Designed miniproteins, single chains, continued (4). Designs and how they scored, part 110

Each design is a single chain, and the fold is of that chain. pLDDT is the mean over its residues in the fold that is shown.

## One batch from the design tools (miniprotein)

Design m15833
Fold by ESMFold2-Fast:
Structure m15833 (fold): chain A 76 residues (1-76)
Amino acid sequence: MDPEAEAAIDRVIADGVAWAKEHLPSLSDEDIEKAVEAGRKAGREAQDQGLSLEEIETRVAQAFFDEVEKIVKKKK
């Protein structure tokens, strides 16, 4: 994996985890881990497609928050 893409993915995920812990305290550590895995997978797929660092970051954030929303909706 490209070191710059890996660093960008890690940063976006860290920011997402911090946001989720602050704003969604009902999420368990397991819920957060699922969102992290979804984000990492999307980032790897975007890199494999040859997308820019900005697009990789966007896809990581999108996948992370889509998984968070899915988990939150299932808890209602």
Scores: mean pLDDT 82

Design m15834
Fold by ESMFold2-Fast:
Structure m15834 (fold): chain A 93 residues (1-93)
Amino acid sequence: MEKEKKAAELAKKAGDYLAEMITAFRNGDREKAREAADKAIEYLKEIGKITGLQEKVDEFIKRIREALEKTPEQAARDIGRVGREFLEAVGGA
């Protein structure tokens, strides 16, 4: 697989875990939300290694951590926005 396609596949997996995090957070399961966030962060770090977009990855990780301190709805909006910007950057790398 080309690095771009591999990064996109990892981004999809990270997105799946971020969706699981938001769902768990809405259900009041903070432990499951944190576990899902940690898994998403692992995939994001791999994308950073492949694409060289470490600065973008670090910003996204920061937003994921901050999201757990917000309301689930606000967290979903913030993560969705930064996630879209990150995917656009990955697609252009």
Scores: mean pLDDT 78

Design m15835
Fold by ESMFold2-Fast:
Parts: C-alpha cells; sequence; structure tokens
Structure m15835 (fold): chain A 111 residues (1-111)
C-alpha cells in the first residue's frame, strides 16, 4: 500500500513539473520513446522522458488505488479526503481524478 501511495505522489509531482514546462503530449511521448529506445537522448530529453515515466507510473498506481477504494465501497467524499490528505491534492484536483477514474471504470465495464 505505501509503495502505491508513494508512486502516486511521485507521479503527481512529475505531472506538475511537465505542466510547468508547457510540453505537449507529443513532445512528452517523443522524449519517453527516446528514453525507452536507449537512443542517446539530450540531457533535456532524458529529464522529460524520466518525468513522463514517473507520471505514467503514478497514473497506474493511482488507478489501482482508486479502483481498490471503489471495490471497498468507499464514498466519493472518503476518497477525496484521502487524496487531499495523503497525496496533497487540492479539492478540485481530487474531485477531477475521482471523476476520471469512475468514467474509465464505466467505459471498461461497457465492453
Amino acid sequence: MDIIIETSRKGIEAERKLKEKGLSVEEQSRAFGLLLSKSSPSEEDREIGELTLDASMGQLALGVLLTSMFKEKKSDQEIIDFLQTKLKLSKKEAEERVAFRKKAIAEALAK
């Protein structure tokens, strides 16, 4: 559980750094691809690739955590409070992440 929470926090911090850099999804995907292909990326491309990896791992960890909480029949408010307290998200950010995960689960169950 602690590893999932820590991975989620690290991913959220990486997302904030990527937003601050103003990078497009295409630019992030390019840097990540260069990191994975073991091409000799620039120091900047390496940093962006590593932040993109951390953000992606954080999204997976948060997805697992939220899905577990929904399966445990936690209320939306309990999940929002957890995200604010443990991941230091704003109320708006916590609400947006809960809504996104609910939509993803609903779409997965529709097929």
Scores: mean pLDDT 77

Design m15836
Fold by ESMFold2-Fast:
Structure m15836 (fold): chain A 66 residues (1-66)
Amino acid sequence: SDLAAKRAEVALRLANALAEDGVPGAEAIRLATRIADALSEEELTRLVENPQEFRAAYERLRARFV
């Protein structure tokens, strides 16, 4: 589904950001998937459609989930 594709894209971006911040690869993937699964459809859509907002959103999500 379109929602599943958006969730996968956001999870990939989160996993890459977590890995760049020093989280081990497998752990980054697990954590990114957990975060993406917790986001609403509206939140996922906003992140996909507004990539310029991603870093600020990532930092807020990291503070909540890590």
Scores: mean pLDDT 85

Design m15837
Fold by ESMFold2-Fast:
Structure m15837 (fold): chain A 110 residues (1-110)
Amino acid sequence: SKNEEITKILEEALKKVEQLVEEAKKNGASKKILEILDEVVKLLKEAVEAAKNNAPYEEIKKIFQEAHEKLLEAYELALEEKDKKTAEIVLEMIKILNETMDKIEEILES
């Protein structure tokens, strides 16, 4: 079903973001950045649970928009701290979120 495909795509995105959070930790990202990234992971877990419960796509989209806003905050903070490696990791997370939403919209329009 479309719901099962969407759930799987969201679970894959969550796994990739969790791996990038571990890379940020290993690269010595600040506590402030790591706190924001922890909130992003929590939001993505909420999106997965929403999909499993057949929530409307608009609810999942809203959660992703909140996660995207937090990633932009983390990106700006990394630039202020001159932490180029963490900034690159956060940009990769933003790319994953954008590609994930594009895939979901493609499934819903098919």
Scores: mean pLDDT 89

Design m15838
Fold by ESMFold2-Fast:
Structure m15838 (fold): chain A 59 residues (1-59)
Amino acid sequence: SLLDQLKAVDKQIEDINKEIEELSKNSDDPISVLKTAVLNVIRKKLLAQRAELEAQIAA
């Protein structure tokens, strides 16, 4: 269902936020910086998907 998809997206965003926070503990590592950049791109896409799912549920 759309509600289950929204819950899954919210969980993915939460997990990404936690991973970024963990990576920030090793901010001097170039690999951690690159991983954080990739995760930020994925998070932006998930936030857009979340907004679309909310709109579909409201319709």
Scores: mean pLDDT 85

Design m15839
Fold by ESMFold2-Fast:
Structure m15839 (fold): chain A 87 residues (1-87)
Amino acid sequence: LEEALKELVEALVEGIRNNESDEKLKERFDEIVEKKKIPEEVASKMGAAASWVRQLVKDGKLSLEEGEELLRRVAEALYKEYKEKLE
C-alpha cells in the first residue's frame, strides 16, 4: 500500500504539472487504484485531496511543489491510519 500510494501521488502530480483534463487525471487515478488494489476508503480520500490540491494549484494558491508535498503527507497519514486499523 505505501509504495502504491507513492506511485499514485507521482501520477497525480505529473497530471497536474501537465495541466491534464479532469477526465484524464481521473483515468490515471482509477487505473493505478485498480492495478495496485488500493482500498476504496483510502482511494476516495486521496481522490478528494487530489481534487482540492489541483484546484488550489490552478487558482495560484499553492505552487505545484507545495501541492506535491501536501499530497505526499496525506498519503502518509492515510497509510498510517489504514495500518493501525489492521492491528
Scores: mean pLDDT 78

Design m15840
Fold by ESMFold2-Fast:
Structure m15840 (fold): chain A 81 residues (1-81)
Amino acid sequence: MEELRKRHIELGTRLAELLEKLKDEEKKKELEKEAEEAARRNVEEGLEAEKKYGKEEALKKAAEGAVRSLEELVKKAEEIL
């Protein structure tokens, strides 16, 4: 769990830095919307996982999903720059 939390913080920081460097306001807003949609899906997936696997496993799966979503957003931001 702690490794996932560390990755989440590192990826979130990197994404924020990339967004600050983006001069294209339209692409920046597109990435921000994708981040909001990813966060919403992670909450829904976490609730479903809690029903199937219990609270502890659901928290781990939610953290894994959040890290995966941030990895994809960071890659997209790097490609746009």
Scores: mean pLDDT 78

Design m15841
Fold by ESMFold2-Fast:
Structure m15841 (fold): chain A 75 residues (1-75)
Amino acid sequence: MSPSEKERKLAIMISSLGLAYAENEFAASLGQEAPVDLVEFTKELLEKVGASKEEALEAVKDSVPKIQEAVKKAL
C-alpha cells in the first residue's frame, strides 16, 4: 500500500467510526440499545486498512474518548 493510499484508508476508518459513534449516541438519547458494537466494528476496519497498533492509535488521537477506547480494545 502506498503512503497516500494508507492515509486515505485511515481517514475513511475515522469517518466510519465517527458515524457509528453518532448513531450510538442518538440511540442512547432515545433510551435505546447501541446499534453498533464499536469494538467489533473497529476490529473489522483495522483488518481492512492493515494498520499497525501505532498507526491506529495515532490516527484516532484527536477523536472522542469512546472511539479511542474502542481502538485500544480492538488492538
Scores: mean pLDDT 83

Design m15842
Fold by ESMFold2-Fast:
Structure m15842 (fold): chain A 90 residues (1-90)
Amino acid sequence: KEAIPKLVELLKSEDELTAQRAAYALAELAKDNEEAVQALLNVKELSPYVAYALGEIGDKRAVPKLEEFLKSSDEDTQKAAVLALNKIGY
């Protein structure tokens, strides 16, 4: 329970390795934990790591958020959103 809010904070880290590891951990937790899915769906920051985590959970509820990421001016975030949508089967 305490781990999910901390991982969401780490996902927003300026340290790319920390953000990447947090994304992997959240995606793994989200497979068996609705709280982790909801936490990822409610992240407002547009980043490649958030897009990656949403793609890995494979939840169709992430589709509208990933479509919003496609409007980002950051090319890495756009590319991550495309890959995530493909993983969900969209």
Scores: mean pLDDT 78

Design m15843
Fold by ESMFold2-Fast:
Structure m15843 (fold): chain A 62 residues (1-62)
Amino acid sequence: SYLVTVQMAPGTPQSQIDLARQRAQQALQQNSSSDQQTLDQAVRQALSGVPGVTGVYVRQIP
């Protein structure tokens, strides 16, 4: 399993936070069987158009 953490800039509107959450979750679901590099790339691509995203981190969990 993987943990995806998305960092948002302080003051980012709730609508942008919700959009980032939806896109990250969709990318994770569509790439649930992929390796870490593929998943990291897919999540970053899904979030590339979302204002306020300051960082994306993908980590493997037990």
Scores: mean pLDDT 79

Design m15844
Fold by ESMFold2-Fast:
Structure m15844 (fold): chain A 113 residues (1-113)
Amino acid sequence: SAVDELKKALEAVKKGNYEEAIEHLKKALELLKDQPAIRAAIYAVLGELYRKLGKEFEAEVLEGIAGIQLSVAKLIGTPPEVLRLSRRAIDLARRGNIVGAIEAVLEAVRLAE
C-alpha cells in the first residue's frame, strides 16, 4: 500500500538512507496516481532528497513537477483537508524537515483512503 511505502521511506530517511527513501517514495507515487495534491507533496520531498545527494538539477525538476501537481489538485477541486496536509508537507520539505514532510504525507494518504 502507499502507507506501507511511505512508512518505509520515513524509516530510511531517519537512518540517513536517502537513496532507499527515494525508491519507496517513487513506489508511493505509482500507487497514488489519482491524488495530485499528495503527489505534489511527494515530489517536493523527492526534490529535497535529491538535493541531499548533491543533485541540484534533478531537485529543481522535481520541485517544478510538485508545483504542476499542486496546480492540478487546485483545478480539480481536491478536498480542502487533503490539500491543507499536502501543502503542509511541501512547506516542511522546503524547510528541510523531510521527516515531518513524510509524516504529513502519511496523514494526507490516510485521510484520502
Scores: mean pLDDT 89

Design m15845
Fold by ESMFold2-Fast:
Structure m15845 (fold): chain A 63 residues (1-63)
Amino acid sequence: MVEAARKLLADSLPSLLPHSTIEEVDGRVVIRLHIPLPDSFLEALERVMSAHLGVPVEVVQAL
């Protein structure tokens, strides 16, 4: 799942990839973003990625 999430992010939002850490925990994907972004963007990214990957996705701000 981590590689699928990384590929999706690279294809859709390549500028975020260098500022992200992607990990898999208990069958869910966790994406940590190291740049400041609105909460509405984080929530939208969670919904889109969860829908495409078929697993729960959590997007968090990690500054």
Scores: mean pLDDT 82

Design m15846
Fold by ESMFold2-Fast:
Structure m15846 (fold): chain A 66 residues (1-66)
Amino acid sequence: MDAEEAREAALAGGDRGGAGAGALAQSLHWNPSDGTGEGGAEAAERGAAAPGVAGSALKFSAQMSR
């Protein structure tokens, strides 16, 4: 994985309202059939589905730009 490619993806996600939009849709898909079988990954995904994913992507991009 190249830093430039990861940075580009982070910028695209952040600029378009963040990867949070995509993660939110994914979380909604899991919501009706959650099951809690992932041993914590599910809780992390729910937390990231709103602000976490977008923040993480933008942080990576900012560090590469600075």
Scores: mean pLDDT 47

Design m15847
Fold by ESMFold2-Fast:
Structure m15847 (fold): chain A 82 residues (1-82)
Amino acid sequence: SHMKEEAEKLIEQLRREVDEALSRREQLHPAVVEMLERQKKVIDEAEEKLKQAKSDQEVLDVVKELHERLGELQREARKRVE
């Protein structure tokens, strides 16, 4: 599915962005490091769910859950940094 291929590329991009940020962990606030480590776990879980997705609807559900979980982690980290 084209949709599944696009979702796989999105997950790979997000993983690279998190890994790049974590490469500078010693320069980051501890709450940001904790957020990034949790985001990496959420991304890994989304990748596994995406492998099992058999329909475009299941792909959309995985992407939606990923966005919701990442957004929540970002909001929590923001409160601790500010």
Scores: mean pLDDT 87

Design m15848
Fold by ESMFold2-Fast:
Structure m15848 (fold): chain A 79 residues (1-79)
Amino acid sequence: NNSNNNQAINQINQKKNDRIQTVRDAVNAGYISQDQANQLINGYNNITNNSINKINNGDDPNSVVNNFNTNMRNTAVDV
């Protein structure tokens, strides 16, 4: 069902963009370094790409979105 897949992909992309904006705001406020921001953004992009690939490979969109949300929340930078 292509419609549910598209809805899930749109939700994933929206959440990725919101988190990237939060990271950029944190850099501008001086809370994190640009290197830390780059690590977080790379992590978000990797999680997003993996999640979209799972949906495209026939995984349940709702399960993928739930796992995506957990992985995004748990994303951290190396020291």
Scores: mean pLDDT 85

Design m15849
Fold by ESMFold2-Fast:
Structure m15849 (fold): chain A 69 residues (1-69)
Amino acid sequence: SAISRGIGAALRVIGSIFDLELNPEDEEVIEEARRDIEYAREVAEEVEGPLKEAILRLVEEAEKKLEEA
């Protein structure tokens, strides 16, 4: 379901945020984060309410870390 995909996308972005925090200059980590962000943005279009807000907030945090790297 869209909700299950949304939860999965959120968890992937959370993982990417931690990976970027630990290894901000690792090209593999950066590429994985970009992929996870893209997927999460796509899934956010299919969900509503608190889950959508959570995904978009996580995406914003990950993008900020990516710009700082």
Scores: mean pLDDT 83

Design m15850
Fold by ESMFold2-Fast:
Structure m15850 (fold): chain A 80 residues (1-80)
Amino acid sequence: AEAVRAAERRAIELARRTVEEGFSLADEAIAEAGRLSPALGRALGSAVQYAKDKGLSPEEALRLLEEAVREAGRALLEAA
């Protein structure tokens, strides 16, 4: 449980940095999140793709990416 919460917090940090860097580091952030948990990497990757495809503002993208990571973290806690 604590390890999942730590992974979720790190993935949220990666999501924030991805938006701050204008998605230039998105692939690296997604890969790092995936090393913490495949579910976190998939959630971040899907949210990044959606944000790019829809042309979301930085504020909208940040909200989407953080929520996607939190939902994945919640699912991991329920599966444990």
Scores: mean pLDDT 83

Design m15851
Fold by ESMFold2-Fast:
Order: structure tokens, then C-alpha cells, then sequence
Structure m15851 (fold): chain A 64 residues (1-64)
């Protein structure tokens, strides 16, 4: 219970430090984040299939 209150205080302090973001992510950074997310999902799927069957070759992860 005490740790929960401390956690909330920490999160609130970070939010209070910047009520409004000084600058949002650029379009390019947003595109990169989307690509990373897609790549990680594919890696996860390939690994899970490989573990399940022991036959599926996982694709090479490309995160740039």
C-alpha cells in the first residue's frame, strides 16, 4: 500500500515537470517507432513458431 502511493507520486512528479510536451515526435521518428514495433512483432512470431515446431527459420531482425 505505501509503495503504491510512492509510485503514484513519482509518476505525477514526472507529469507535473512537463504538463505540455515541449515538442512532439517528428514524423520521421514516428515512422521509425512504427517499423520497430512491426519488426519486433515478426521476430516474436517467428521465434514462437520455431520453438513450437523446431523447423521454422526465424527471419533476421532488422531494427534501424
Amino acid sequence: MASRAAGLAGAAARRAAGPAAPAPLSEEEREVARRIGETLRRIGDAIEEGLKTGKAPPPVPLVE
Scores: mean pLDDT 59

Design m15852
Fold by ESMFold2-Fast:
Structure m15852 (fold): chain A 57 residues (1-57)
Amino acid sequence: SLALQRQAHAAEVFAQGAEAAKERALKDPENGERTGAIYEAKAAQAKALADQYRAQL
C-alpha cells in the first residue's frame, strides 16, 4: 500500500539521519561513545522498522 511505502521511506530517512548524527557524536572525545551508541541503536531500530514495512508490501 502507499501508506506502507511512505512509512518505510520515512523510517529509512530517519535511519540515515541517525547514522549521520552518530558520526558527528563520535567526534566528541568525552561523550561521543555514549551518544554514538544511542544514535546507533536508533538507526538500527528505524532500519528494522523500515524492513518490516517493506516486508508487508
Scores: mean pLDDT 85

Design m15853
Fold by ESMFold2-Fast:
Structure m15853 (fold): chain A 74 residues (1-74)
Amino acid sequence: MLSKEELEKVAEGFVKLLELLFPDQPELIAEARKILEEGVKNDDPEGAFKRLEELFKDNSAALALVRWLRREFE
């Protein structure tokens, strides 16, 4: 289980990576950030990852990144 501090660091790093990979998709980045912030606030990292997988289901590169991140925190 991730601590709140670890999840906050992961969230910021992931958002920065998304900004670098998808600079022309600010709406997707904003929604991903919101999902991660809600996961931290509610102590629900599993729910946050499920919502991220749904958000990026039609983007294979982003979905692979989300799935990789989720596996690291199983």
Scores: mean pLDDT 75

Design m15854
Fold by ESMFold2-Fast:
Structure m15854 (fold): chain A 63 residues (1-63)
Amino acid sequence: EAPSREDRELYNEIDEGKITEEGIKALEKIAKFVLEVRKETEDPELVEAVEKAIKEILEKVKK
């Protein structure tokens, strides 16, 4: 399976190391925000959706 050109360009930017440090810092800020949302809200569906989104983002960063 060949990725789309847009996906390939994203992978090239990651390979160049351009995204790695800033991406990690952004993910840390998002993770802190998610923890605050979890403390402030009692909606289990919202918490699960946010946790799933963070997991998907982390998998993309580690690829």
Scores: mean pLDDT 62

Design m15855
Fold by ESMFold2-Fast:
Structure m15855 (fold): chain A 69 residues (1-69)
Amino acid sequence: PVRLRVTVDPSKAEEAERFLLSLYLTDPGVLSVERLSEDVYEVTVREDSVDEVIERLSSHPAVKSVEVV
């Protein structure tokens, strides 16, 4: 699996949390979502889903950045 560090806009924290939870529940490529701090999440994804998940994360207005760890 590949780990993604996702930084969210703290002013949109509730929207970001709902989006990430929805992504975990609906996307079979997303294996886990863990909150590391108030505005940083670690999203673990399947190797074959990395590009698709990065695109979905980056397109959401509550997401500031996505970094492969």
Scores: mean pLDDT 85

Design m15856
Fold by ESMFold2-Fast:
Formats: C-alpha cells, structure tokens, sequence
Structure m15856 (fold): chain A 66 residues (1-66)
C-alpha cells in the first residue's frame, strides 16, 4: 500500500548516505502512516532530490506511489 511504499522509499533514501534525504524520507513515511498522502508525497520527493544512486531510484518510486 502507499504507507509500505513510502516506508521503502524512506529506507532507500537513508541508505543513500545523505542525512537530509534520510530526514525527509522519515517525515514522508510518518505522513503516509497517518494517511496524509499529499504531505507524504511532498517529503518523499524532497528525499529523492537529496538521494543518489540506487537510493535515489527507490526514493523516487516511493514518492510516485505515495
């Protein structure tokens, strides 16, 4: 579901080695679990922008699915 996709995106952003990506990913996951899909998507997009490599691709997928 959207919350599971957001959680995977957050984990991928954290694994990119960017503290900023990890923080935005965590916020996106929290909003998705609360059912606030619009804010979840916004923060996951920010996490994806701060990510790199395989983490970026996974974070972008999570943002699109949230």
Amino acid sequence: DAADAAERGAVAAASSGSEEAAKYGELGGQFAHRGDNEKAREYLEKAAEASTGAGKEAAERGARQA
Scores: mean pLDDT 70

Design m15857
Fold by ESMFold2-Fast:
Structure m15857 (fold): chain A 72 residues (1-72)
Amino acid sequence: ASAELRARVRATLLAVPGVDEALADRIVGGLLDQGATLDDLRALTPAALTHIAGVDEALARRIAAALHAAFG
């Protein structure tokens, strides 16, 4: 992923209540280091995030909504 996309995703995640730096870095790694594109972020479901350690269903919904608002 581009450095600009990575920085924007990380900043968006850190703005979500319940996301600290360690969790933001895990989510960025899980999405972007596996080749997720901007379109993948726009289509992201909360269920895709619950596989990441430290993300429950409620937090996954908040993260997906924040990413949709920032990139959709």
Scores: mean pLDDT 79

Design m15858
Fold by ESMFold2-Fast:
Structure m15858 (fold): chain A 112 residues (1-112)
Amino acid sequence: MAREIAERLIEKVKNNEATPEDIYKELNRLIDAGEVDVALEAISDILALLPTQNLTEEQKRDILKAIANAVIKIAEKLGVPEAKRYAQEALHAPVDEALSLIARALGLIREA
């Protein structure tokens, strides 16, 4: 399910059928429904797919910002302030640095 969500969202953004904001909205819906584990796996799968997909730098940055905002919300809900800080830094970072920062935030959330 999570992998299917990630693949579907990336494909829609790539085809201009969805905005990066739509990624945040779907992840936010899962988080609000208490399906945080599904949201975390979907985020992890999007991060894994992002470097392999034929996306523009602008599309990658916008997707990473949407994901970073979702990670901030998860970190706040679970009380992981270090993960929140890394996700906040990712909002202003270049693509490669943002990928690394979000991956670090996810690692901290999984250890919590």
Scores: mean pLDDT 82

Design m15859
Fold by ESMFold2-Fast:
Structure m15859 (fold): chain A 73 residues (1-73)
Amino acid sequence: LEELLEELIEKYVSLNPDVTKEQIKESLSKSNNLEEQVVLLLAHILGVEKTEENLNREEYIKKAREILEKLKK
């Protein structure tokens, strides 16, 4: 999970270069659960990549949880 979190941070920075790794880590630190941090970051990445889908934040979070559960198997 830690390696996945670092990969997702790198990916998000590449999509939004105005945001630093430190800012992302600070935002994620509001949750002490590593799994929740991965879900939140995945939801943000999905929102940036899939802007045309017009999904709300809860739908992106749900989609991110489904992706994480598949990655854990």
Scores: mean pLDDT 71

Design m15860
Fold by ESMFold2-Fast:
Structure m15860 (fold): chain A 62 residues (1-62)
Amino acid sequence: MADYEIARAQAETAMDVLGLSEDEKKRLVEPIAEEVYKATFGGPRAEAAAMALELVKELLEA
């Protein structure tokens, strides 16, 4: 699905911005990308980016 590549890229960008390690990014990129993809329903990159940042923040709070 074309939108999944956008979701994955935004998940990787959000984790990089928030300073996660390479090992953390490899472990978390797929589950975060899946949640971004589900939440955006193929929405624009800006929505995917915002959702990815919120999901990474929630993960860090847990």
Scores: mean pLDDT 72

Design m15861
Fold by ESMFold2-Fast:
Structure m15861 (fold): chain A 66 residues (1-66)
Amino acid sequence: MPLKVYVDETDPAKAQQIARDLAMDLQRNNPFNLVLAVEIVDKKTGETIATAGADMELINERTLAW
């Protein structure tokens, strides 16, 4: 399930980096090895700034290799 993470960052590029790092960490450290998605939300406005999920760029590329 997607997780919402609230941040005080207004720079979309930095928010996207946070989303990527968190999605990768959840994939690596998830005891069930589940693919997870992360939404980064501006803590002050409640707007979604960035999202990351189970893509080759974000989660282990090898997970999508056939």
Scores: mean pLDDT 60

Design m15862
Fold by ESMFold2-Fast:
Structure m15862 (fold): chain A 61 residues (1-61)
Amino acid sequence: PSMTAAQRLIEAGLVTAEQLAEAARYQAAHGGSLADALVRLGYVDEAQAERVREILLESAP
């Protein structure tokens, strides 16, 4: 497949691949959205989390 939501987030400079992997593990354990996991882990603030949600929505089917 072409560019994934994960690659879009990294290309936008919002997160690193490592931070995204940590957030994905947190989401798998606790539920909720990937953006919320990134905020809870301290990798992004709420304004950056809104940007994350926008990119994820653009990548939705």
Scores: mean pLDDT 77

Design m15863
Fold by ESMFold2-Fast:
Structure m15863 (fold): chain A 61 residues (1-61)
Amino acid sequence: MKEKEELKEIIEGLKRGIEMLEKMRELGTHEGGGRVWDAERLDAAIEVVEKKIKELEEQLK
């Protein structure tokens, strides 16, 4: 029971993390920090977090 609640909190935290990374990606392109390198790093980070969310969601089922 407790583990399931903790997993839900972790998943919610990771989803918020993705929202922040997406906002950083958008802001990076506008604020001049957006080298091709930086955009690729943010995209890679988003993919890693999305994969982790999917794995954790499978554990909840």
Scores: mean pLDDT 71

Design m15864
Fold by ESMFold2-Fast:
Structure m15864 (fold): chain A 95 residues (1-95)
Amino acid sequence: VEKALEHLDNAIKYAEEAASLATGPERQLAQEAIDYLRKAKKAVEEGNYEEALRNIDKAIDLLRQVAETGGKAGELARKAIVHAQIAKFEIIRAS
């Protein structure tokens, strides 16, 4: 589970960087994704893996929309998605 938390922290970091560079609706999407990633991290810490996976999936869907905008914000959103997907894998493996 420690690896899942590490990757969620990295996903949050990249999503925060993406949000700082994004404007308008894309910034809002990145902020919503950050909220879901934080909820996922809390759920992992509480041992609620099913809730964690649901929140990660919601975050990935939002980050994919940010990634489609391209540029540096899109690149950072793609990095956040990779870390979120690895965190998801580590949670499933721990279950």
Scores: mean pLDDT 89

Design m15865
Fold by ESMFold2-Fast:
Structure m15865 (fold): chain A 74 residues (1-74)
Amino acid sequence: LSELQKRILETLLENLPNALTARELAEKLGVSQASVSKALRELEEKGLVEYIPGKGYRLASSSKLMVKLADEIE
């Protein structure tokens, strides 16, 4: 995972169960929306985040994701 991808995952974890938009993540992390949107797409392809239509992105609520997060971040 990139540094930005790790920060996105941490931010989403702190905001569970809420979904965050790319704009909200960009504002919280101090990066461009384009960079966040690209990172979110890559994280979704890896199964680490899920897209909620009309709400944004959140961490996938699976035990498998929690194990992956612990291995890659902590």
Scores: mean pLDDT 75

Design m15866
Fold by ESMFold2-Fast:
Structure m15866 (fold): chain A 86 residues (1-86)
Amino acid sequence: MPIFDTTAGKYLKPELSELLKKVTDATELSFDGMVEAFITWAAKNNLFSDESKPTVFDLSGTELGKAIGKKKVTLNELKEFIKSNI
């Protein structure tokens, strides 16, 4: 089942839904909940490029990084990717 976006009031596109299923067991998420799920996953997997400033993600070798098309992704770029794939 695709994940339901409670902020937009619709099911997520398959690509974003499959990426979120790898980081959370939730079936419904708000936009902020989606961002939080990826941030929590990145923190648990030590995927921040600068440990003193957890605003840039090193997603090299991850499926999320492949989907975005970048190895290093800012928090704003992550939010824009989520918005464009809702």
Scores: mean pLDDT 78

Design m15867
Fold by ESMFold2-Fast:
Structure m15867 (fold): chain A 88 residues (1-88)
Amino acid sequence: MLKELLEKLEKILNESKLPLVELSPEAQAVVDATIKALNSKDEEVRERAIQALLEDIELFPSIKDEEEQRALLSMFKKLVDFLKKKLS
């Protein structure tokens, strides 16, 4: 599951071509909470975090505002960096 999630996130980042932005403190807090959930010993907590990310991935093409797209992509980049380190 985590390897598939990584592949989906990398695909979006590679296809978007949009420049990444520095995360707001609020966006960074969401990323930090997601990383904590993905590292949880509780399988249900990890599964809910994976499902939430898959929902964000599905939502991404429907976002019309470029600033919102860039923010979400920048969050995905932080998660890709985390997942690559975890899976290497």
Scores: mean pLDDT 83

Design m15868
Fold by ESMFold2-Fast:
Structure m15868 (fold): chain A 74 residues (1-74)
Amino acid sequence: SAADQEAQLRAQLEGLLLRLVEAIQAGDWETAERVQAELDRLHQQAVDLFGRERGNQILDEAAAAVEAQLRARA
């Protein structure tokens, strides 16, 4: 379903956002650049599938989830 596809994209964005933060914290700029490019591709895929507003909302929800996870670990 569209809801399952949306949930899958959100989970993928969450994983990539966490990886990006970890790469930046480690000073691994090569990995950070690759992960950022993959994030941009998945974000564009979400926009193409669900429209710009909802695609942006999916990314915002993923970012909020990662921020909450990182704060809980601090």
Scores: mean pLDDT 88

